# Ledger of designs, part 63: designed miniproteins, single chains, continued (4)

Each design is a single chain, and the fold is of that chain. pLDDT is the mean over its residues in the fold that is shown.

## One batch from the design tools (miniprotein)

Design m14166
Fold by ESMFold2-Fast:
Structure m14166 (fold): chain A 104 residues (1-104)
Amino acid sequence: SSNELLIKNYEKMLKLVEEALELIENGAPLKEVRRVVVLAGATATMMRLYRFIENRPVSPLEDEIIQLLTQAEKALFNKDIESAKKLLKKLKDLIEKRIEELKK
């Protein structure tokens, strides 16, 4: 599959989002939650760079994922845990949907 590397990066991002949700549920320090979400954001930024280099078509779902990551990071910075949790749950669903699209 021409999308194997892209799928692997989305699967890595999914694991980081799931880890962030588990950290919130377990009452972990916000610094640890933010670290994991920032790492997910870095993965998304690298994928955007690869899209530019490879002249790959823009996915509206990919852009929504990047926007939600930025919103989740902002919510965590503002200590708005409930908004961050809601955004991370939506992120999980969209990343799973994107992985499914790429496997077709």
Scores: mean pLDDT 83

Design m14167
Fold by ESMFold2-Fast:
Structure m14167 (fold): chain A 84 residues (1-84)
Amino acid sequence: SKLVLTTNYMQQFSSEVPQELLEEAREQLAAGTLQQALLDALRIPDEEESTLRIRALLQVAAEERGITDELQLGQLLLDIMLGK
């Protein structure tokens, strides 16, 4: 639901994000290709698939950067898109 942003976001990070997408996201992090992977995910026409891939990339980036506050994830998304 669009109205339950924080809870839905955390649920996707815990149970709704497939493990294979998290593994792919960790490979992108290790390769230094998170920005390109995020841009590619944003181009996916299926909004559900796009959202899951973006969530996987944000989860592994948050783990790498020590971000534990879900409220910072919007800023993290922007930072990755800008190559920061």
Scores: mean pLDDT 74

Design m14168
Fold by ESMFold2-Fast:
Structure m14168 (fold): chain A 85 residues (1-85)
Amino acid sequence: LEERREAARRLLDKGIEELKKMYPNVEVLEVRERPDGRVFAKLKYIKDGKEYDIVLEARVEGDKGTVKAYSQDEETILELEEELP
């Protein structure tokens, strides 16, 4: 149980780093853990003076971890997968 939470948080942090490479002005607004082991982050990106929201979700299912980033229009902009030991 603790290992899955650690893996989800590590994947979330990795996803945030990848998003910062794509959007240098991205800011992390909020990080939330859910009782089911999923971890979420809300991020804000500013482009040409306009604000955009990004949601990042990390989850572990069985021996597989995933992190996905999607925009306010629900378009997937990043997806990473990792196999757990």
Scores: mean pLDDT 74

Design m14169
Fold by ESMFold2-Fast:
Structure m14169 (fold): chain A 61 residues (1-61)
Amino acid sequence: SSATAARLREIADLLLAGNVEEAVRKLSEMTGLPEESIREVIERGGAERTARVLLQAAAAL
């Protein structure tokens, strides 16, 4: 949906700006996954890579 795409773009922008904690919080709220799990994924993959994945997902919606 357009609303989901907009949220994904917002979170990607937060990651690219270095605001990782706010991005984790918003992703947790959107997905229902624990903040701990999301933070681990971002730390292993990197903020820029995670942002690119979110932007690609948004473009596919």
Scores: mean pLDDT 87

Design m14170
Fold by ESMFold2-Fast:
Structure m14170 (fold): chain A 58 residues (1-58)
Amino acid sequence: DIVDKVSKRLQRDFGLSPDMARQIASISVSFSKSMKLPDSMVYPIARMFAYSELLARK
């Protein structure tokens, strides 16, 4: 659910494919849980990963 919510938001904000958005969302959720961060930090982390992915395409 949080993975799906973050994935949908990444698709909307960055135009990522569903598969890529879901992958980034899953990594972000796992990272947040391992660091014991609140759910509110998941999207900021996912956004950072999305930016790095877009920069890798230049």
Scores: mean pLDDT 78

Design m14171
Fold by ESMFold2-Fast:
Structure m14171 (fold): chain A 70 residues (1-70)
Amino acid sequence: SNAEKAAKSAEAGAKAGEESGNAAAYSGRHDMYLLKPESEAAREAARAAAGGASKEEASQLTRDGMIDSK
């Protein structure tokens, strides 16, 4: 239905943003981010991830993190 298509598009956009955030958070768990989440290095990592992280890359980073913790 039209509502499903709209929801799917909105979800795709939100998911791309969320996965970019996840990639940034994962990168931010790096030494710099572990010390201070608001550190300049963490913000640079977040910017890089948000600019370059695709849905696929963000998912891969998240999956790697899950496997790594196992």
Scores: mean pLDDT 49

Design m14172
Fold by ESMFold2-Fast:
Order: C-alpha cells, then structure tokens, then sequence
Structure m14172 (fold): chain A 65 residues (1-65)
C-alpha cells in the first residue's frame, strides 16, 4: 500500500544523520505525492552523500522492485 511504502521510506530516512533531515523530508514528500522513483532516487543520493551504505543498498533494492 501507499501507507506501507511511506512507512518504509520513513524508517530508512530515520537512519540518516540529522544534517540530512531536510533532504529526507523532501524524499518523503515526493513519496506522498506518488512520485515513488523520484523519492527513492533522492533517498539513495542522500544516503550516498552521508556515506550510509546500508540505506543506499536498501534504496537501490527498492528501485529494482
């Protein structure tokens, strides 16, 4: 469901540092708008910038689904 997807995105965003909070919120807003690929791509880019390989790998898996 849309709610389940947004919940999963939020759980990943919470693993990012506080300095990336604004960018994480932008990704969640894209997901709420139904722009799933854009939301996942932004989360992936932010995770890579933060050096969080675990979140980046999970975002890449979501793009492959």
Amino acid sequence: SKEEFIKRMRELALQLPASKRLEALQALELARQGKYKEAIQLLLDVAREAGNEAVAAQAEALLAE
Scores: mean pLDDT 81

Design m14173
Fold by ESMFold2-Fast:
Structure m14173 (fold): chain A 80 residues (1-80)
Amino acid sequence: SLEEKYEELKDKVDELLSKLSEEQRKEVYERVKPIIEKLRDEYEAKVKAGELSAEEARLLFRVDAYEAALEVAEEVLKKS
């Protein structure tokens, strides 16, 4: 389910972030912030267009947001 995928991604991101320095975590945050803002706008637009329910959009947004966070955190960790 999307809920299970979200929880798995969240756990993976939390584990990776725990291995990063404070400076590296700040880098992840700064890189992920504009991605999350864009995803939020895209999902809000889809709800307004009737393409997704608000509930579906929330779950998909959370999954996509944590997938982006995972990718960025992995890239930052590889540079250390």
Scores: mean pLDDT 85

Design m14174
Fold by ESMFold2-Fast:
Structure m14174 (fold): chain A 75 residues (1-75)
Amino acid sequence: LAGPVIADLIARNIAHLLKKGYEEGKIDEAQKRALDIVGDNKEAQDLIKRAYEAAKEGNVDEAVRLAIQAGNALR
């Protein structure tokens, strides 16, 4: 359980990693790093995997939204 400020920082970092990965053509590496950040939280892991699929489809806004939800699952 993270405080609101910490959860927001985690969510922002995950969203930034996925967006940057998409822009640099490194979305597979970005997904791996995001999964490392959320650890063993299954809800957050599932959200990161869904964000990765959205990013592969070119839906960056949906990928960022799901990444933020993954960070919030750690609250």
Scores: mean pLDDT 76

Design m14175
Fold by ESMFold2-Fast:
Structure m14175 (fold): chain A 86 residues (1-86)
Amino acid sequence: MTEEEIRKKEEEIRRQVDEALAEAGLAPLSEEQLRLLVELEREFEELKKLWEEGKVSEEEIRAFLERVRAELASLSPELAAEIAAA
């Protein structure tokens, strides 16, 4: 990905997340929370591509999902619970 493509993707994610949170009646994410979500989304996209190419195991995908869950819970337990319930 080019820096330009990353920037556009970050803007799209920010827009979608802000809209979803507003519909749920939740406050907008902090800059740090949004940055973490952008990073996790990027890692998920890369992992998904590797999975489709047969280069990553089911165990590695499970480990990634557990890491995502732990990082979201560390950032905001309330937000993680609300996202999981949605």
Scores: mean pLDDT 67

Design m14176
Fold by ESMFold2-Fast:
Structure m14176 (fold): chain A 68 residues (1-68)
Amino acid sequence: GAAEEAKRGAEEAAKAKTAEEAGRYGQIMSDAAQVPEAHEEGSRAGREGARRAETAAGKASAWNAYQA
């Protein structure tokens, strides 16, 4: 079910190798969030980073919620 899928996705992010990747995307997301939407529109790197960070953060968040 949805819980098992969330566990699998987030579990990959929680593992050492994927945890490092999730950490990187988390930092990119934090940087992107500090940039106003108007500035993000002008930054292609910011938009790409935000999308990838959202995916990685979502997986990690879902796993933490499921483990709790």
Scores: mean pLDDT 54

Design m14177
Fold by ESMFold2-Fast:
Structure m14177 (fold): chain A 93 residues (1-93)
Amino acid sequence: MKEFIEEVKKILDEAVSKLQEINPERAEEFRKFFDEVLKKLEQAKTPEEAYKIVEEGFDKLREKFNLTDEERKILSEALAKIRQLAEKYKEKQ
């Protein structure tokens, strides 16, 4: 789990950096939101649970902000990477 969570954190850090580049005015709000998702990830016991936490977090982000197509694409790409990572770690267990 620790290795999986560290890789998920890296994917999320890359996603938030890209979001901050395209919308600097929301940079602090995006960082705060991602930090809250990261905090919930500490309680995840399985890769599947961790994926669900990120997915639910991204859904809430989409509901609270009028995201652009570029911002939605960044979130979708990050979620897809985390999905692939979760599948890989299930095979390792």
Scores: mean pLDDT 80

Design m14178
Fold by ESMFold2-Fast:
Structure m14178 (fold): chain A 96 residues (1-96)
Amino acid sequence: MMNRAVWQATVRLEGSPAEIEEALRRILEKAGELMKAGVIVDVRVRREGGSLTVDIYSYTEEAARQAAQELADASGLPNVSVEPVRLAREAHEAVG
């Protein structure tokens, strides 16, 4: 009886360490706003050298897509890739 979908969007950024650190700060600030507004339910960040990956989780495809675009825009970086929004998992598995 409990069937709830979670949508995932992924934003990847590439740049110098200084650019990535500045982008991360802006992204976390925007993600915090979106979480307070109830637009997204979780954000996971992974850093590998000059690359940053941000996974965004939401209960609707539209909200996940919009959040990914807002975070990409907030970064201000030209080397930004946004993956197509997809079903991640059921809510109890995708949100920690």
Scores: mean pLDDT 77

Design m14179
Fold by ESMFold2-Fast:
Structure m14179 (fold): chain A 57 residues (1-57)
Amino acid sequence: MTLGEEVLAAVDAARDRFSPEAQAELDKIKADYKAGKLTDEEFVERVAEVLRREQAA
């Protein structure tokens, strides 16, 4: 799998561990990635930003 595909699978598997706000942000990021608006590296970076904010909350 590509890095983006691996991160997508990991996010889906861990979805229930995130706040509703983080889940909504991740859903939007996933939609943008699937629509071709984000590269694999941009997708990974955006997911990492959401995870960092979730851990800080």
Scores: mean pLDDT 77

Design m14180
Fold by ESMFold2-Fast:
Structure m14180 (fold): chain A 117 residues (1-117)
Amino acid sequence: MEPTVDELLAEFERRYAAAQTPEELVAIFKEFADRVLKNLDKLTPEQLLKVVDFAGRVLDAVAVFGTPEQRKEVARIAKKLVDAILEKYPDDPELQARAQAFLDRIDAIEKGELKGY
């Protein structure tokens, strides 16, 4: 049986809190994004806001502590995740605004620019 979104978020929050290396942060992001993409049809806009918030925190940590290669990999996955969310809910203005802010952060990380720390 697949976990609920709250159980999924709790699992990845615990893993994030325990992470000590950039490699662990990249693994957390990849696994989280894969699980969200597989369950995207079951997620509400409110749940996807929580998903974007968590993904943003992990992305920020990889941007600070990761290598250029790790930043590029996480940015690629993050963009794929956001594109899927935007396609699923094109008419939700709050989710669109939060997803766009996330895309802007991805672009800044790909360019080696850190903003909002």
Scores: mean pLDDT 80

Design m14181
Fold by ESMFold2-Fast:
Structure m14181 (fold): chain A 65 residues (1-65)
Amino acid sequence: EKEEKARKELEELKEKFSDVIKKIEIKGDTIYVYLKEKSLRAIGVKIQAIGIGIEAGFKVEVHDE
C-alpha cells in the first residue's frame, strides 16, 4: 500500500517538474531519479523524491546529466 502511494506521489512530482525531471523509475527496492540538469530547482526535486522514497521504504538514487 505505501508502495502504491509512493508511485502516485512520484508521478505527481514528475508532472509538476517535467522541465527538470527526465524520468523516474522503480526497479526492485530502488527508485531511480534522472534529472535533466544540476540546478537549485533540481536540488529541491531531488530532496522531495528522496523523502517520498524513504517514507515508502525504498532506496533512492539520483542521476544528473
Scores: mean pLDDT 80

Design m14182
Fold by ESMFold2-Fast:
Structure m14182 (fold): chain A 78 residues (1-78)
Amino acid sequence: MSNEQEAEILERVAERLRELGFDEAADLVRQAAEEVRKGNWEKAEELNQQAVDLLKKTATDEQLLEIQKAVQEVNEEA
């Protein structure tokens, strides 16, 4: 898979997170997409983990299920 294709997937995930009201987590995922474009996969992984940790602290169980569905939909469309 190309770095550009993976970055596009992460950008779509970030957009879905913004639509659900998780702007800070969306910004972290968008930064991860930019690091993927640079080939910096380790930094992208760190940023994605920070987004996940933030969501676990701020989202309800119901919201986490909505986020999981949104991420699955983006990956299935890719």
Scores: mean pLDDT 82

Design m14183
Fold by ESMFold2-Fast:
Structure m14183 (fold): chain A 79 residues (1-79)
Amino acid sequence: SAAEELREKALQFLENQLEKLKKLAEEFPEMKEEIDKTMEQLKEAKEKMKTASPEEILELTNQVMKLLSELEQKLLAAQ
C-alpha cells in the first residue's frame, strides 16, 4: 500500500541520516554532544514512525528535516 511504502521510505531515510550523523560525530568530535542529541531525537522519531499514520509520518519527517537544518546551522556557526 502507499502508506506502507511511505513508512518504509521514511524509515530508510532516518537510517541513512543516522549513519551520516555517526560519521559526522567522528569527523567533528567537538560537536559530538549536539550531534548525539540530534541522533537521539531521530531515533525517537523512528520509533514513532513504526505505528504512525501517513499524515503523522509526514509531520515526523518535517520535524526531522528541521532538526537536521538546526544542527547544520550550529555546525556552520562553530567554524
Scores: mean pLDDT 85

Design m14184
Fold by ESMFold2-Fast:
Structure m14184 (fold): chain A 76 residues (1-76)
Amino acid sequence: MEEKIRKVFEENGKRLEEAYEKGDDETIEELSRLSREIGKALGDEKMGEEAAERVRAAKSAEEADKKLLEAIKKAM
């Protein structure tokens, strides 16, 4: 059982990195939802909520980077 949980976290980590690289907002939201579900399944709903918030905060940082790149393009 522990081995399956570790594997899921490793796979989710890779998907999260790919989603941030691609700017795939839909996948980022899906991974946030999965973090909540995993927390509930492990009996630690609070941990799941905290993980979901961290995923959303990272998305906000990517959006800020995107806006900065657009501002640079406008200045050219």
Scores: mean pLDDT 62

Design m14185
Fold by ESMFold2-Fast:
Structure m14185 (fold): chain A 111 residues (1-111)
Amino acid sequence: MVEALKKVAEKYKDTNDIIIAFVRPEDVPEIEKAVKELKKKYPNLKFYVFTPASLPVLEFIAGVKLPLNTIYVISEDKLVRVNEKGEEEEVEISPKNLKALYDFLKKGDKP
């Protein structure tokens, strides 16, 4: 996960994209440590570390199912899924749902 996350951040470093890591609760401390380093190196990227508890809200906004142990790259024009091997797949999502997801995450909407 950490190595795939570093490769994704380097690839998208010249964008304002949002990077999400979906991890098990026990893996959060390790991934959060990596994300703190990446936020300092790539200040234009927004990073989130989420557990399965966040999936229902994000899947509702996106209108698509989001499998666990994956990295997601969210831009204004596309949604990309990256597995633990670093293999990328573009996710089919409606432009309306993509905009809603991007705007929600860009704002950092937590009460």
Scores: mean pLDDT 77

Design m14186
Fold by ESMFold2-Fast:
Structure m14186 (fold): chain A 80 residues (1-80)
Amino acid sequence: MEYDLPVLKYDANGNIVDVEVKRVEASETAVLAGLKELRRKFPEFEELIDEAERALREGNYEKLNELLREIAKKIKEKYV
């Protein structure tokens, strides 16, 4: 299954310099692990990330991909 995954780009000092959305073939387990890591790094977006995890668990891949794109957009707006 292909997912619109947020990909964070960092400089040498660990600062976020860009956020891209890439269509990536991944397992549900890998996506869930990625959402858990995003929740840890960006607790301010916890509610949005939890909604994405719920969409994944319910098999609502259309809603999940919309939420993943929204997460990427919000991270980019705040940190880049």
Scores: mean pLDDT 83

Design m14187
Fold by ESMFold2-Fast:
Formats: C-alpha cells, structure tokens, sequence
Structure m14187 (fold): chain A 68 residues (1-68)
C-alpha cells in the first residue's frame, strides 16, 4: 500500500505541474480512489489523463468511482 501511495502521489504531482502521469501512476491512482483515499478533484484529474492517453480501462474504473 505504501508503494502504491507513493506512485499515486507522484502521478498527482505530475498532473498538477502540467505533465503526463505514467500508466503505473494512473493505476496507483485508481487503486487509491477505490479505497476512498483520493478527492473528487484528484479522481477527475486522473480521469482526464486516462481519457487523453487512451487508457479506456482506467478511465472506466475512475468513472464508476465518481458515480458514487
């Protein structure tokens, strides 16, 4: 879990800086979001990145989390 948290935090920092998150960082963000550990805004940021990068599976998972 700690390694996943560090990857997710790195992804969030990259997005905040206007850089792309890696697939591994986005996967970590999805795992953190499923545990309820991301804000709605952070989930939306991940969704936008997954959509832009054509990562349809990760996009779908983040969309389902946002519906709740």
Amino acid sequence: MEEIRKLAERGLRNIERGLFATKEELEAMVKMAKEGLLTEQQIQDGLSQASLLGMDDLKKQLEEILKK
Scores: mean pLDDT 81

Design m14188
Fold by ESMFold2-Fast:
Structure m14188 (fold): chain A 98 residues (1-98)
Amino acid sequence: EIIAVSDEVMLEIIKYLRAHKPDEAEQLLLSTPSLELDEEELREQRIRFLALLKLTREKKLNDAEIEEALKRIKEKKLDEEEKKAVEEARKLLEEEEK
């Protein structure tokens, strides 16, 4: 079952994964109460998570840059690389649903 978390918790999970602390990321996810999001909100959150994770790994973003990238994704003020990451995340999610 998919656990819905706030964008703030999602940022902390990504920061832990970037710091090579997967156990701490998992503990945070498991200790966080699931939000009641509709199917579309869950899908959009997952797309944001996948896009942000890809950008963080490829561009080696620091914590402040990760927060700024999430803000740009949410405000739809994306550069070309950020748009591509969001589109790739959307395609991956659509392929996983099939």
Scores: mean pLDDT 72

Design m14189
Fold by ESMFold2-Fast:
Structure m14189 (fold): chain A 119 residues (1-119)
Amino acid sequence: SEEEKKLLEELEKKLKEIKEKAAKELKKSGPEKKEKVEVLEKFYKSLDKEHQRTFISHLTALALQYAVLGKSVEEAKDIIIDEFLEVAKVGMEEYEKKREEFNNELGKLTDEKLKEMAK
């Protein structure tokens, strides 16, 4: 369980870094982006602790997959916010459906990119 605690602390730290960088970018961005982030944050806070951990884990995995695809953390955030804005408005059942769909799509793209790198 110590490895699990370390992983959760790492995921929480990563989310905190994402929030800090997002807040900095929002100061340079229009009010619409701020509203989108606030909706996503409200959704996260509405989840129980188990689902909050799943959400952090999923966001971190998506950010890592986008990094493999050559996206910056800032670019990955914009894509993730857009993908999850709809989920955040409609609730947990749509989150589970979107998570599965998104993992399948990004997994395929990541595999294709890794094959290109291995050529």
Scores: mean pLDDT 65

Design m14190
Fold by ESMFold2-Fast:
Structure m14190 (fold): chain A 114 residues (1-114)
Amino acid sequence: MLEELREKVKKILEELKADPRANPLLEPIDLAQNPDYLKIVPNPVSLSEIEEKLENGEIKTVEEFEELIDTLLQNVETFYSESDGVRRLAQELYEQIKKKLEPLLKEEKAYKAS
């Protein structure tokens, strides 16, 4: 990932982690309280795990970061019912993040095409 894009992605992630609506998404789901979680959600991911992957170089593109955010929302929508506040707040955060990522995805695509 281009260094400038990595810095922008890090800022987006930090802003997301600081948002109170993201609190249920910060850490992995407690499997002791949710023993069937892994039976329902095959690809669990939390914001702390995304941060670790970004810091250790496992996330190599803005597109790969977006794919992890997409997986996070899909997991929330699979696990939480339509009446659950966590699902609604996660959907609101997702829309905000996608709007922030759109110009970065466009910049990365243009850079690779050049």
Scores: mean pLDDT 83

Design m14191
Fold by ESMFold2-Fast:
Structure m14191 (fold): chain A 83 residues (1-83)
Amino acid sequence: MSVTVEIREGAPPLSPETQQQIVEADFVQLLVSGSLKEPIIQALIERDLARLRELLAPYFSPDAVEALVELAAQNRLDVNVVN
């Protein structure tokens, strides 16, 4: 199975290029290659921002964690399994 992460179109808290790079390169890599796939997807579905922050904190810089949490808070971060 392959996993893709999509950012909803809108006025993002980061530049569109930065958001796309984080979501497609780093975040998808974390989901696919890490053991955090299911808990991260669950946190996004539940909009559990505190859990998402805790899951990302060991693997991303504080700025990147804050950016991803903000995307989730704005409902701009979607996770889909595409194959």
Scores: mean pLDDT 60

Design m14192
Fold by ESMFold2-Fast:
Structure m14192 (fold): chain A 108 residues (1-108)
Amino acid sequence: SDFRRRLIELIEEIGELLREAGLEKLADEVERLLERMKRPGVSEDELIHEVGEVATLLLGEAVRLLDSDPELAKRLLEKLREIRELLEEVNPELAQRIDEAIEQLEAM
């Protein structure tokens, strides 16, 4: 699936970004979710569920970083926007929830 391929590539990039930023525990959690997404026979619903967990982790970390590292927080929000864009046609409800969460954080 083109959607699956793009999604896996994006989550891999997110894992690399987190590791480069020294967020080792979060990178490990994202990589664990990524391995679940790469399993043979995983359904699109299962992929969407795992992506929702990745988005939740990134949102929580972006909130934590707003005061201490706003530049890294901004980079995490940019990755969340990329996740949202991939989800727009596949799961518009989750895409909208991510968009609303980003807007809420940018208003803080």
Scores: mean pLDDT 86

Design m14193
Fold by ESMFold2-Fast:
Structure m14193 (fold): chain A 68 residues (1-68)
Amino acid sequence: MSLEEVEEAARRLEEAGLISAEQKEQMINAVKQGDKRVAEALELAIDYLRAGNLKAARVAAELAVTEA
């Protein structure tokens, strides 16, 4: 996933109320430092959000926060 895709994914999760602005910055910084697990968790959270599975999206977003 490109850095632009990571930034867009984190922004969408923030707009959905699943993460805070501070958590968004922490996740983006973790991915910039090479944390693939944060990037994978963000992709999973966005896929669930697009599918309308808000419960799974929240769990995946919490995983991304924990890894960052």
Scores: mean pLDDT 81

Design m14194
Fold by ESMFold2-Fast:
Structure m14194 (fold): chain A 63 residues (1-63)
Amino acid sequence: DDVLEEARQAAKYAPTPEYAVAAVQTIKKIGGDEARRHAIEVGIERTEKPIELSEEQEKEILS
């Protein structure tokens, strides 16, 4: 899925958590729950550390 692949690249090279959130929101509009879940997982893996999101950002991604 091209949308999912773009999300992987965005998450991989995201300079900030805000950028990763924007990429996931784009997928949410196009790809649905599975693509969104996958993008979140890829983003977390690429940071080597758990992504430290604000409470608001985390809720926005998960809901």
Scores: mean pLDDT 57

Design m14195
Fold by ESMFold2-Fast:
Structure m14195 (fold): chain A 90 residues (1-90)
Amino acid sequence: MTPLAKEAEKVIEELEKAMKDFEADPSNPAARQKLLDALNKLSNVYIKARIDELLSEDPEVREEFRKLIDKMLEVQEKAWELLQKADAAA
């Protein structure tokens, strides 16, 4: 596993926790800010992983990053849906 792959796993876990905290109290500005911070951190890791996937000549490394990218996109989409739902309710 690459150092970036471990960073991606940690950021995914951080975002999932922030999503749970936000769902528990969507009106809490601290929970919203934490979710936005986690989402921004995931976006930065996603860009790095995408670049490494595209530039990597090792098919095993490319497959590892592709799986992480797919998971990051899935969690990111769920986070955006939560934010959109909360904003629509306001």
Scores: mean pLDDT 80

Design m14196
Fold by ESMFold2-Fast:
Structure m14196 (fold): chain A 87 residues (1-87)
Amino acid sequence: SLEEEIEKLLEGALKTIEELKDNPEEMKQVFTHVASLLIDKMRKAGAPEEAIEEVRRIREEVEKTELSAEEMKKKMEEMARIAKEAL
């Protein structure tokens, strides 16, 4: 299911962010890549534009802000929750 795909993507992203916690630029690259994948999955599933825009907002915030690995994981969890609730 699409929900299972989102859960797998979240699990992998959280693990990778933890492994890259001392590499801020690489963490941001992983985060923005995963956010883009979520947006694509949401769009394909016909999710509301409001939900897609919320995920885009989080991606943009992470790109512009210096965040810790823990803060980045929180943002990742938030994006996954928005995506699942929009299905």
Scores: mean pLDDT 87

Design m14197
Fold by ESMFold2-Fast:
Structure m14197 (fold): chain A 71 residues (1-71)
Amino acid sequence: MMEERMKEVKEKTRKLIEEINKKLEKGEITPTQAANLLVAFNRELVGADSSALLEAAKKGLPVKEADKAAY
């Protein structure tokens, strides 16, 4: 069912965020690039519902702090 799949996707997405955070810590990518990669990956997995993508980004991605601090 979609509800179970959505939970599994979110868990998998959070693991991906951890890997992305490691790259951010090394300075290999920026938070904005990390967000774009995550969105593209999630979009391909579930056929993209933009509200779900935004929710996932807000919950686990450090882009929120970078977005505020940069501007």
Scores: mean pLDDT 60

Design m14198
Fold by ESMFold2-Fast:
Structure m14198 (fold): chain A 68 residues (1-68)
Amino acid sequence: SIEEKFEEIEKQVKERLQNGDYEGALRLMQEMLRWARENKVSKEMYKRVLKFAEETQQQIMDAIDQQA
């Protein structure tokens, strides 16, 4: 299902973040946003995807800013 696909991608993004693969996490997040657009997901689902993308970007920025 669409929800199962999102959950799988979310898990992979989180794993990449834990491994310090910020570039990989960002790329996968961009692919997720593209997938959501191409598959014309519901407005509710798109908002969920967008919120996750925003939270992921914030975590990456915070991690980069912590590096002197």
Scores: mean pLDDT 80

Design m14199
Fold by ESMFold2-Fast:
Structure m14199 (fold): chain A 56 residues (1-56)
Amino acid sequence: MEADAQRELELFAKLPSMDEKEKKKALDEMMDIGVRAVEEAVRLTIKKREERKKLE
């Protein structure tokens, strides 16, 4: 979560000094971090929805 966001910012900051192969690997890693964040947001939304049904 916080570590993933920090890693993404570090990769973005280093992009201008990377060669083409390094940039591609960095972009792939950033994409994986993004997908993970979306998956986690979906899981949290489902959990909150279930909690509301349990209280009703």
Scores: mean pLDDT 74

Design m14200
Fold by ESMFold2-Fast:
Structure m14200 (fold): chain A 73 residues (1-73)
Amino acid sequence: SIQEQAEQVELRILLYKLMLDSEQFLLERMKENRPDVPQALIDNQEQAIQLTQEQISQLEAELAALRKQLAEQ
């Protein structure tokens, strides 16, 4: 059902937001340990954060569309 699809997307958003918090925490620890942590690893972590943020945005758009469909039924 659309309701079950919305609930699954909501759960996925929660999991990605938890992942994002962990990725951001790691990035700050890496920055605090410069120069021992190479800039290339910091850059890679920033890219990982960007990809996670893009995935959350896509899932939030999907959830909004599902909620609109559910409200219009």
Scores: mean pLDDT 89

